# Designs tried in a protein design run: designed miniproteins, single chains, continued (5). Part 94

Each design is a single chain, and the fold is of that chain. pLDDT is the mean over its residues in the fold that is shown.

## One batch from the design tools (miniprotein)

Design m19263
Fold by ESMFold2-Fast:
Structure m19263 (fold): chain A 92 residues (1-92)
Amino acid sequence: SAAVEELELAILTLASLLVLLAQSTDPAHKAKLQASIDAIVADLAARFGEAVAEAVLAEARRLAALYLETGDIFEVAERARAAAEALVAAAA
């Protein structure tokens, strides 16, 4: 499903940006990362609605925390896919 692939990519992109934000020490770099996160969330809200955008961001935060704790990119990828499938199923 195109919607599943799109939400999966959004979750993974946001999780990656959140990991970079957590690891950055440069305030200007942190501001740019936050602006990118905000722009992606706003785009998701415009296209899928605020509830989906909030759910995607919440999952991205959980997966960023998981990656920072474990370093397990395969578990992160598996969970992102499962979350995207669940979000699309809930919207149908």
Scores: mean pLDDT 91

Design m19264
Fold by ESMFold2-Fast:
Structure m19264 (fold): chain A 99 residues (1-99)
Amino acid sequence: MSTITLSDLTLKSEVEWPELPLVPSFAELLRMSEEEQRRLIEELIRRSGLVRRLTIVLTLDLPQSKLDEIAQQAKDRLLSTDPRVTEVVVELDYEKVLS
């Protein structure tokens, strides 16, 4: 089974953060209820103190057509959870796909 991991969360801010909160794997996120997903993202945003930009890096072992679909789905879900978040950037790690 291909593992989808939201392991890196990068927040754009003038304040330098020594450590950023980690997000669960995308497979786990997809299995969560909408309420649980919203609560998780709200908590991450509150703990970070940042309100405008959220960057998520996905490490995926899937075909590119599926990667694009999953990235868009993740972005839509995150943008819907907090109106203070105006931008979500999802970056895909294709390291294994190039092998």
Scores: mean pLDDT 51

Design m19265
Fold by ESMFold2-Fast:
Structure m19265 (fold): chain A 60 residues (1-60)
Amino acid sequence: SEEERRKTEITEKAMELIRELGEKATTAKVAKALGLSPRTLSRIFREVSGRSIAEYRASL
């Protein structure tokens, strides 16, 4: 669906930003860059990737 495509795009962009920002990649900073609330980003990221943002960042 259109919603699922958008969620995947958000997650991919978030992953790129986390790689670029490194240790500075907080949920709040990434969410702000994507025009989302931290809560919305956290839900979407976990739904699509199966991980939290903190878990993904720690895996880098």
Scores: mean pLDDT 86

Design m19266
Fold by ESMFold2-Fast:
Structure m19266 (fold): chain A 90 residues (1-90)
Amino acid sequence: SILEKTKKLIEKAIERIKKAKSYEELVEEAQKLILELYDAGIPEEEIEELKELLNKVFEEAMENNWSVEELREKVIEKLEEWLKKFEKKS
């Protein structure tokens, strides 16, 4: 199902994000996830919502000079939040 594919993609992305050691690597892993979601056929509206959510997190991190660890934790939190909302719609 599309829900199972989405869960697997988010799970894999979280593993990659946990290994990311810089802001640049975190941005790259976020971009990879977005492309994977498009390739998997996830609805554009849902992907756009996630893009906006992640862009806001990166913007706040830069403005507030967050550590890589703080940014990593927040990105993971938002991915889990987005997935939970996606599951409720399915």
Scores: mean pLDDT 87

Design m19267
Fold by ESMFold2-Fast:
Structure m19267 (fold): chain A 68 residues (1-68)
Amino acid sequence: MMSAEGKLRAQMMENASKATLLAVKSDKEKADLANQAARYYSRGVADPSKMEEYFAKGQELIAEVEKM
């Protein structure tokens, strides 16, 4: 259980970093969505009780960026 939670936390930290880098390389509209995704991933890392919910929100925002 602890190792699985640690793996999810690490994945969210990685996703937050990738979303931040995506925002830097994107135009304003894509950057705004990517930055929102990064913030959700970061908040999930800070609040493990909401980690799954925040991960899902981050994934939704990244999907919108990929669609644009």
Scores: mean pLDDT 79

Design m19268
Fold by ESMFold2-Fast:
Structure m19268 (fold): chain A 64 residues (1-64)
Amino acid sequence: SSSTLREKVRKTIVSLYRSGFPITHRRIGGLLGISQSTVSRFVKELMKELGAKSKEELAEKLAG
């Protein structure tokens, strides 16, 4: 389901942020077995929901 997949994207962003790895659509897509375009869509949705202006700010908001 899209809601479950979006939650997996959210958790993967937090994991990469806490581990100090770059938060890229390619890495997230590779870890979850989904396309970079699908990752981009969910990242944009999460950024809109949390008012984040960058992937880095999104990760900070999700990890706090």
Scores: mean pLDDT 85

Design m19269
Fold by ESMFold2-Fast:
Structure m19269 (fold): chain A 62 residues (1-62)
Amino acid sequence: MKTTINITVKAPKEDKEYAETFALMAEAIEKTAHPDAEVNVEVVESDAEKSTLEVKTTVEEL
C-alpha cells in the first residue's frame, strides 16, 4: 500500500511565518508516525481572519 499525507495550512498574509512553522511541525509529526508515507506540505494565503490546518490522508492499494 502507498500512503500519501497532504498537509495544508491556510493563514492570513500577516500570519504566514507562523503558518509555515505549524506546517513544518505537522510534517515532522506525520513523518514520525508514518515513516513510509509520502508527506506533502502546502501553505496557502487566506482572506479569512483565522488560520486553519488541514491534514488529508490517502491510502492506495498496489
Scores: mean pLDDT 75

Design m19270
Fold by ESMFold2-Fast:
Structure m19270 (fold): chain A 110 residues (1-110)
Amino acid sequence: KLSVDEAIEKINELSEQIAEAYLNGDTERQQQLLNEIRSLVNSYSDDDKLQIAKRMNSQPDEQSKKIGEKLGIEPTEVEMRFLKSRGATPGEIANILKIPTEKAEKFTEE
């Protein structure tokens, strides 16, 4: 059995492969990879599942920081761009990120 840390690392590797399969239009590969993640997570106890979920929830912040450094923008702007791409309104972005609505509106108008 993989440790929680090893499971997180494996899930991240599989998620990167899912993104590649999606870009290539490989629906069968996407389903195989998703099923592997589900099987892996389901093999854990409820306590371990909670630890996996907690650590996975923190990873978007680390990814936003890395992407921000690569693009030369603030991590908050990476998060705003992500939410906008998902169809979030300026008001929803402001509420989620705990920033003024005016800041979210100004960003989405540019």
Scores: mean pLDDT 64

Design m19271
Fold by ESMFold2-Fast:
Structure m19271 (fold): chain A 77 residues (1-77)
Amino acid sequence: SLLDIARELARLVGVTKPGAAERLAAFLARHGIHSAEELARLSAEDIGTLLVAAGVLDALPDAATQARLKALVESLA
């Protein structure tokens, strides 16, 4: 589910705040992203940018973390 994808992304970046995964899932759905396959079409930087825009991260993560986010999304697709 989209919520399970959001939980795995939040977990990867160390965000344990209650409601973070639910907010991310709702944000993704509002932006037309409903599956791991759709999210996997985005660049590593765009995935990081979505986490910042959704309030999961305060700033764009480093290139290594962006690559890990992209790899996680591709593994779930």
Scores: mean pLDDT 84

Design m19272
Fold by ESMFold2-Fast:
Structure m19272 (fold): chain A 72 residues (1-72)
Amino acid sequence: DLPERLRKAAEIAESKGYTKLAELFRQAAENLDPNVLTKILIYLEILKAEGDKEFADLLRKAVSGLVRPEDL
């Protein structure tokens, strides 16, 4: 489900050193707050612009359910 995918996305972001992004994912997993989800999407667009497009796309797919947590 979405909260579980958000928690897995947080673990992946933290493993890459994106601590603030990981915290946003954890907050979203607890309450599914649309404002927090919007901040996550903005952060992912910034990562894509800075050259980490593949990682940003992977996290986006995980959150959207296009990739199962087991496939990450």
Scores: mean pLDDT 76

Design m19273
Fold by ESMFold2-Fast:
Formats: C-alpha cells, sequence, structure tokens
Structure m19273 (fold): chain A 95 residues (1-95)
C-alpha cells in the first residue's frame, strides 16, 4: 500500500538524518514526509498528498542546489532516490 511505501521511506530518511544531523535538507525532507504520512492516515485525497510531496521535494531540491557540502549533497541525493518509490506509489493511486 502507499502507507507501507511511505513508512519504509520515512524509516530510511530517519536513518540518514540520524547519521547527518546538521543536514538541513534531510531534516526538511523528514518533516515533509512526516506530514505526508499524517495526511494519508487522516484520509486526505491522494491528489492533496501528491501536492504536499511535490512541494517538499521542490524545497529539498532547492536546498540541495544551494549546498556547497559534498557529503550533504550526496546524502540528500540518496534520500531523494528513496522518494522516487514514494512518488511512483502515489502516482499509481491517482490513475
Amino acid sequence: SVLDVVEKALEKIEELVKENPDNEGLQTLLEGMQEVLEMIKRGEPMSTVFDKLGETLMKVTQMFLRSTDIKHRNDTTKALKVMDEVQLAIDDELR
């Protein structure tokens, strides 16, 4: 289910944040994904969930592009790749 995919992604992002507590991009992604999970649990429309996911990913991408720290960029890239699975799962629910 979308819920299971989001929960798995959140676990992986939480691990990356714990390993990189000073990475603001990862913290922003974690907070955005926690809101996405809460929205799904509240029964919000999948279109609304998808919009929130898109806003979160755009914000994280902007932070990534402004970062000069190679490690922070690499770890944020790993987290964004985890998010590809979440985007696919939500997109499939909208079809």
Scores: mean pLDDT 81

Design m19274
Fold by ESMFold2-Fast:
Structure m19274 (fold): chain A 95 residues (1-95)
Amino acid sequence: MEQLERDIIEGLAILAGYISPKVAGKLLEKYKDQLSEEEYLRIAELAVQAAIDNAKKSPNKEVALEIFRDALELAKKYGLTSQAEEAEKLIKEIE
């Protein structure tokens, strides 16, 4: 894969994560076979972190909870233990 294609996929995954972790998950699955495992996990980590950071900024607790739950599911799917623990802690703090 060309560097430009990698950069586009990374940017799209981060933006998708920022808006909807579910969309980020679908993008990651679509490109999984075109990325190395290391690249795939790095992009997944960036997308999950973007989702967490966006949800922290949200003034709407219901919206924040939905994003944290989706981010937690995505983090668990890709074995992102640190992000999963952060999302669980943030969910507990709002609930």
Scores: mean pLDDT 79

Design m19275
Fold by ESMFold2-Fast:
Structure m19275 (fold): chain A 51 residues (1-51)
Amino acid sequence: KLEEIRKKALSIKDTKKTLAEAFRKAGFYIESYEILKDYDKRREIERELRR
C-alpha cells in the first residue's frame, strides 16, 4: 500500500533532517542547505542565510 511506502521513505528523510539540523545549530548553514536542498526545510535555512 502507498502509505507503507511513504512511512519507509519518511524514516530515511528524518535521518537526513537530523544531520542537517545538527549542521545548522553549529552554524554551518551551507552544508545544512545542501543536505536539504530537495526538501521543504531548505527554505527555512535559505532565509537564515539572508539574516
Scores: mean pLDDT 61

Design m19276
Fold by ESMFold2-Fast:
Structure m19276 (fold): chain A 64 residues (1-64)
Amino acid sequence: SAAELAKKLGEASLRRLALGDTEGAQASVDRAKKLLEKEYGIKIDPKLSLEEQAKEIIKAAEKL
């Protein structure tokens, strides 16, 4: 499902951040945010850190 994909992208972003891959983490967060907005109308706060955005994506996806 779109929710399962968004969760996996959020989890991938956290793994990439742990490895110092900030660009890869940003790309995964951006993909997950577009997916959640398009399919569910859910917006993640863009003012949050990448790590916090990834965590919010995972939480939002788990509630779906």
Scores: mean pLDDT 87

Design m19277
Fold by ESMFold2-Fast:
Structure m19277 (fold): chain A 81 residues (1-81)
Amino acid sequence: SAEELEKKLLEILKELGKEVVDIEVAENPSAPHVVVLAKLAEPLSEEQKEAFIEKARELGLLAGAEDLPDGHTLVGLMAKK
């Protein structure tokens, strides 16, 4: 569920010591996946983005990280419905 995915995202970010300023759940009924996004207080380095993606991969999840124009990093987890 979206709630379970959000919990997993928050657990990974807590392990990485990263503060979350905003969370968004993106659910499209016609999409085969559920996505949860978190905007972080501080930007991630490339190494930290790789660590985040690897932690998600170990859980069987797809992940991404994108730098925003405002200097924050947006991270996301995606799970099959």
Scores: mean pLDDT 80

Design m19278
Fold by ESMFold2-Fast:
Structure m19278 (fold): chain A 73 residues (1-73)
Amino acid sequence: MDSLIDQVSQTVYNMYQQVGVSDNDSQTRSNNNRDDLMQSVSRGSTDDQLRSYYDNVVSGDYQQMVRQQQLSA
């Protein structure tokens, strides 16, 4: 669980860094995503629910949204 949360957080950080967001902003956004995952774990989210969240954040809509928001920076 912890390694998955760390991987998602690092992926979010890297996505924002790649589109030119500052280190502080990228870290804040990554930390917010980590906190959301930690809250889900504390509320008893299943491993399957965490995997679904990971797939949504990494493989699709979230990555595309980040690119669209910062693409012209």
Scores: mean pLDDT 66

Design m19279
Fold by ESMFold2-Fast:
Structure m19279 (fold): chain A 79 residues (1-79)
Amino acid sequence: GPSAEEREGRAILARFDADFAALVAAWRAGSSFSREQFIAGLERGLAALDQLEAAYPEVAAAIAAQKARIRAEIARLRA
């Protein structure tokens, strides 16, 4: 089974994914924050995932996939 470190990294990633989903849901529900504020939130999320990837290399592939999804969303918002 996975190491304690891998389990910890995956648990943190799962919490991060939940927080990201909540932010996207708030944006889609017509939250009062601007598109620029939403993009800034997504960019802060990418920075946090970069730190997580450095701390938990055993889950790097899953973190990289989530970073790619966030970058794609930022690209769509900027188009």
Scores: mean pLDDT 85

Design m19280
Fold by ESMFold2-Fast:
Structure m19280 (fold): chain A 91 residues (1-91)
Amino acid sequence: MEEKREKALKHLDEAARALNRYIQENPNDREALFKASAALIYLAMARQALERGDYETAREFVDKALEYAKDFPEVRKHLEEAKKLIDEMLK
């Protein structure tokens, strides 16, 4: 379980890195910046839930982050991988 949790946390960190890079490179895209900011908030909440072992709450926040990450394929890829790992920990 710890190994899957560590991998999920790394995927959330990579998603956050990709979102922050997009924000830095696209400061005038206000709609995308709003969505990226919302995704970052839910991603931070998912990360905190994972760190405390609250996998059900972590999954909920990853799902919310994915709703806002539709226009960010690299971010979505990492969030989907994190979700898969969290789902495996919920079995």
Scores: mean pLDDT 84

Design m19281
Fold by ESMFold2-Fast:
Structure m19281 (fold): chain A 63 residues (1-63)
Amino acid sequence: VPETTITASVISSEELTEENKRYLISKKSDTPINEEAKKAGPVISEKDYEKIKDKLPISEKDK
């Protein structure tokens, strides 16, 4: 990944566990989800993910 990326970092559904995806869908009022992202799966910005990762049923670090 090139370090000269000015695009906002996002975590796609492919990078999330099944339980974490379900949690993000349930908490969409706290985490914005776009129409296009709903078709591909839940997407959350890395910054927003940091806010909710402690509330997720499974974290990448705990797994």
Scores: mean pLDDT 53

Design m19282
Fold by ESMFold2-Fast:
Structure m19282 (fold): chain A 70 residues (1-70)
Amino acid sequence: SIMDQRTAFRQQLINLLRNRDTAGVRALFRQNPAAARAIAAAINQAADTFKRTRGLTDDQVALLRTVLDA
């Protein structure tokens, strides 16, 4: 289901960010291009709001930017 796919994506992304796995995040976003575009748009519009709303660290947002800006 869409809910199960969204939950799996979210859990996998958080685990990869926790482990600082840049290659894993690249692979996950390649498999989920719509989610990657949505995350890029959210960060580009309001990085601090995205960080606060998602409970991410500055390092995790920097890793996301590195993957999305490549």
Scores: mean pLDDT 79

Design m19283
Fold by ESMFold2-Fast:
Structure m19283 (fold): chain A 90 residues (1-90)
Amino acid sequence: SMREEGERLFREGLEALQQGKAEEAVRLLERALELYGEDNVELLLALAHAYAYAGKNEKALEYLEKAVEAAPEELKEEFRAYLERFKETL
């Protein structure tokens, strides 16, 4: 199914990210996002990290901001603090 395909791509993207294959991680995670939809917080965070490792800081920031917006209300402050820390490392 498309859901199973999305889950496989997400897992493969995370594995690529752990191996330092930033550009491959971006490709796999972007494809996973297409199948899951733009509201998957964990996927948006993974994609932000992949873009950061690829040196694409503007895209990393964009996806981290999307993750904050998609986060549950009770976690928004925690995710916002993460966003501010990320900005300090740019």
Scores: mean pLDDT 82

Design m19284
Fold by ESMFold2-Fast:
Structure m19284 (fold): chain A 79 residues (1-79)
Amino acid sequence: SPLDKLADALSRHTAVMREVIKAEKDGKLTDKMKEEYFKGSEELVKGMEAHRRGDDKSLTEHVEKMLEYIKRTEEEMKK
């Protein structure tokens, strides 16, 4: 369901947030990591607004975009 995908995306976004904070503390946070991470956060906000309106199609689209940005942040952290 769209809500199950949202729950997965929220869990993964929280895990990535912890790694971004650690990278910042270690002086390893790059502008690209920040960009990808904050794009994921923006998609989360849009997804929650879609959910509030009962727009399951928009919720699904924003959750999929959020998952894409989470993946890109994870890839940048591996560099």
Scores: mean pLDDT 85

Design m19285
Fold by ESMFold2-Fast:
Structure m19285 (fold): chain A 114 residues (1-114)
Amino acid sequence: MVRLDARIGPAELLVLAAENVSHEELRKRIEIAGMTDEELREVVIEALELAAKTGAAEGDEEKAIEIMLKLVEYMQELLGMSKEEIIEILREIKEKLDPEAQKIIDKVIEKIEE
């Protein structure tokens, strides 16, 4: 059997979020890849960190916020996570980041709390 690594990485998940791919389509891709909910959770967290860092580095905070909100939608719809659980994860990510990336996280949290 030839094993193709069909697993979705953080960079691929960022592309899917940026292209506004539905959570229904992402669910199909996760099932094909044989990913667990725990593996998806880890990949989404890494994608959130990467989105915040990239947005800070490129100065496109609005685009980074849009991508991160789509990743939050994936966490809610595919993992059944509450707003409170997602905010706690974002706060944990924020502690690892520089001040410019932290501002992006704060804006995402504000949008979730609206």
Scores: mean pLDDT 83

Design m19286
Fold by ESMFold2-Fast:
Structure m19286 (fold): chain A 69 residues (1-69)
Amino acid sequence: IEEALRRGYERAVEALLANPEASEAVKMAVAVEEALAALVDAGIAVNKETLELIDEVARRAVEEAERRL
């Protein structure tokens, strides 16, 4: 699960850097989508606990992308 979340974080940061003018809400939505997709691609079931981890990863990805912009 950590490996899938790490890949999701990396993909989210890349996606956010490609669209730096997006609103904060859109940035969060994109980051959540990338983290969720990484878990699904790894065959990990999405549940309430996993969604909380996705939110945490998405938040960190947005913060990292903003640091680089």
Scores: mean pLDDT 78

Design m19287
Fold by ESMFold2-Fast:
Structure m19287 (fold): chain A 99 residues (1-99)
Amino acid sequence: SVEEKLAEMDRIYREAVARLTPEQRRVLERFYGLLKLMVEEDPSLAEKALEILRKFAELAYRDPEKAQQIVDEATALFAAGVPPEEILDRVMERLDEAL
């Protein structure tokens, strides 16, 4: 269910935050907030969001500056009204290039 996937996202987020520095944590917090808004707009994206969240948490740990660039781009696209599915596809592509 969507509720179970949202609960799993929260679990992944909380576990990651516990192991991150304040700088890494801020980047992940910004992305997690945006990701939740996108899933609320399109619940069918919940499974994809789980995979993206895991990869993004890893990037925030390894390269918080690059992770911040991805969040800034995704935030701008969301503000411009780009569909969440398209935004998540672009985020996944950038994560696959970075990891």
Scores: mean pLDDT 86

Design m19288
Fold by ESMFold2-Fast:
Structure m19288 (fold): chain A 88 residues (1-88)
Amino acid sequence: SGIEDINLASLFTAYANAKDSDQDSIIAELIELIKKNKVTEEEIRERVDLQKKVFEEQYKQGKISEEEYKEKIEKLDRAEERAIEAVR
């Protein structure tokens, strides 16, 4: 649903932008939301892919550096792995 999709996208974005001290709390909220809404592995992959496209667009528009882009993608990959493990 639209509200669930907005919340998932917001939490993936928050995790990608988080300081190390905030990452554990954000990922815990993300996992709880995924479990509560019975989000599938396929839906997790689709949401992460959409968020990667947002960061790719920001990079292409010069809003973030190449280094920031790479860091955000690596954080999204980590969040995806942890989210998928939570639904297995």
Scores: mean pLDDT 80

Design m19289
Fold by ESMFold2-Fast:
Structure m19289 (fold): chain A 80 residues (1-80)
Amino acid sequence: LEEVYNSLSDIERDVLGLVYIAGDRGLTLAQIAAAMPHYSRAALSRAVRRLEALGLVEYDRATGRVRLSEKGREVAKIAS
């Protein structure tokens, strides 16, 4: 899990940590962008997509929400 966390870029770690703090309900990409205005929406979208590809987040198409997988929670705990 630490090796997975260490493979993440700064933006990917920041997004993972933010979604972790949000808890079970997750966050929309718009909410992530509002919380992290120093990153572009395009950069945040790419970060979410990579985290999803790594199995660390789930994108709920019905609600538009990004939330942590079980694996994502374990990886995010390394930063806390």
Scores: mean pLDDT 80

Design m19290
Fold by ESMFold2-Fast:
Structure m19290 (fold): chain A 66 residues (1-66)
Amino acid sequence: MQEEIEKRSRELAREIAEKILNSFYESLGLTDEDRELIRQGRVDEANALIGERLRKIHKENEEKKK
C-alpha cells in the first residue's frame, strides 16, 4: 500500500510539474527545441538560443519604432 501511494504521488507530481512547465514555457515563448535542450541539462545552450531570439525581437521592435 505505501509503495503504491508513493509511486502514485510521484507520477501525479511529475504530471503536474510537466503541465506547469508547459504553461511556463508557452508564456515565455520557448520552442520545443529550447525545452528539449533544458530537459537534457544543456541549459547554457538553451539560454544562448533564448537570448538570441530575445535580442532579435528587441532589434525588430526598435526598427519598427515610430
Scores: mean pLDDT 69

Design m19291
Fold by ESMFold2-Fast:
Structure m19291 (fold): chain A 80 residues (1-80)
Amino acid sequence: RVERKEEELVRRLAERIKEREPELAERLEEALKLPPEEALAVIDELALEHEDRELRREILFEVAAITLERLLELLKEKEE
């Protein structure tokens, strides 16, 4: 299921951030309760608002990876 894969990727991102920014990790864990599409939107917003340039890049990179994974899955499912 696409939704489970997206949640797993978001969960891994939250785990990595927990040690650096526990507040941000809490926000990411809250996003896991949302539908995947809304979760990705929240994560994108959090990345843009964060002042740590390295952490922001990491978050944006992971969000891009999640969206790419979803697009690839949808493409494969359509192809059969």
Scores: mean pLDDT 63

Design m19292
Fold by ESMFold2-Fast:
Structure m19292 (fold): chain A 71 residues (1-71)
Amino acid sequence: MGTEEEGRAAVEAARQSIEDAKKYLEKGDFKKASILTVAARIWAVAASFAGLQEEADEVLKEIREVDKKME
């Protein structure tokens, strides 16, 4: 599994991707927003593997809310 440092970096990367996805969503760029939510999901999975399951679950919840706004 990844290190705790890798897990923390993955959580930060996921949160940044979510923030960027929200900005693209506000601009109507659903394609870029979708790509960024996929990137955020990958980082959330990496954080989970590093033992940061609670933070990974919170990130995944935020991703689902962004995805719902693209529907």
Scores: mean pLDDT 81

Design m19293
Fold by ESMFold2-Fast:
Structure m19293 (fold): chain A 54 residues (1-54)
Amino acid sequence: MTPGNGRIRIGEPHVRFAIANGIPEEEARSLLGKILELDNVETADDVIEKLRSL
């Protein structure tokens, strides 16, 4: 990834992380779909933090 500029990549690690935090796989995939549409998320950390706050 290019430092300081890039776009978050959502994949299996994020789904597994959401499931580990008590979110069902079906729900996690739906949530990730919404996050992918969200142009405001810049890093994987932002996505993970968002998932954790649910």
Scores: mean pLDDT 59

Design m19294
Fold by ESMFold2-Fast:
Structure m19294 (fold): chain A 80 residues (1-80)
Amino acid sequence: SSGQQNLSNRSQQIADQARQQLRSQGIDADITVTVSDQGVTMTVIAQQPLSDSQWSTLQRIRRQAFGQLIRLQRRYQRQQ
């Protein structure tokens, strides 16, 4: 449906933004997201060994992106 396509496009944009933020901090990571009316899943896989500082940065960006995905999912549920 049109709503599901918009949800998919917006969730991918959030994943791409998070990946870009990680790369700007010198962190190479793969990010996969799935958002539906049933829930949200976000998987982050670091492609390199991380220092304590890099790990803290990754966790901060991951939390921020996950929060955006939860807000997107809640908005989608209210429009359906």
Scores: mean pLDDT 83

Design m19295
Fold by ESMFold2-Fast:
Structure m19295 (fold): chain A 102 residues (1-102)
Amino acid sequence: MIELEVPDVTVPAGSDATVTGRATNTSSDDKEYVVRLRAYDAETGELVAESEPKYIKAGESVEVTLTIKNLEAGKTYRVVIEAFDAETGKLVARAESTVTAV
């Protein structure tokens, strides 16, 4: 089993937003996952930023971070943390948050 957490972030317009997601592999077996963080424009669905993917071994926790630069006033982004089975490449877990420029 894998637990995913990603926070909502609000920043002033014209600022950069840094988002850190956390994944915890609660497996008691040798199960490994690959975790990544991606940010999408909420209006268009366009990918605007992504983290480097990280491998997570049984019992470990990892943080994945991305930065969205120079956020436009009123702009909203969907941030998605995804976990994939390292052996099969299948998506096994997903959590979402929102980044908003005010």
Scores: mean pLDDT 85

Design m19296
Fold by ESMFold2-Fast:
Structure m19296 (fold): chain A 112 residues (1-112)
Amino acid sequence: MESELKELVEKLVQLLQSPEPVDPLNPDPEVVELVRELLKLLFPDREFSDETVKKFAVALKATWTLLENGVSARDALETMGLLHRFSDEELELLERFAEAVMKYAREIQKEK
């Protein structure tokens, strides 16, 4: 479980750091799949719609540089003009998800 989680986060971070622009209507299918698998592992008691998974994939890709610099998910979304796309419940869940991804990204970097 932990090794699988770290492998998925490492792959996701590499894609999030890519300079390719985010298309909010057609996010990268590989980013979407990694976000879906990570949400399933981190929140196993929750079911996520394809729309929610795609929104989270777009949010992470658009805000990643700000998140790496210690900006909160909410403030990063506001800066990128995406905050209005999320409900308060989705924002809370996205903040928890982003914090978990950042935690594992830091652990991977520490091991290298």
Scores: mean pLDDT 79

Design m19297
Fold by ESMFold2-Fast:
Structure m19297 (fold): chain A 96 residues (1-96)
Amino acid sequence: SSAREAAIRALARRVAAELQRLPVEEAVEILQRNTPLSEAEARALVEAIRASDVDTAAELLLAALRARLPEEEIMPVLVKIDTDIGVIELRRVVLS
């Protein structure tokens, strides 16, 4: 549905912005544990995301995921990445 496509794009934009704020190594590790991307693929994607505006970064993230995953897994994987980043951010606040 068009509503599902809009939701996927909004979530991808949110996740791309989160990945832009993280240290490169942490973003690479998050992508590796939540996606089928190799370390080299995850690193190349993180570097491309950090060099791009957030809208371009969201498109790059979606293209990388769609190359490796069926469409029905895209939203669940984006939710997993968002959740994982949220847990890391909460742990930093609690352990500070």
Scores: mean pLDDT 87

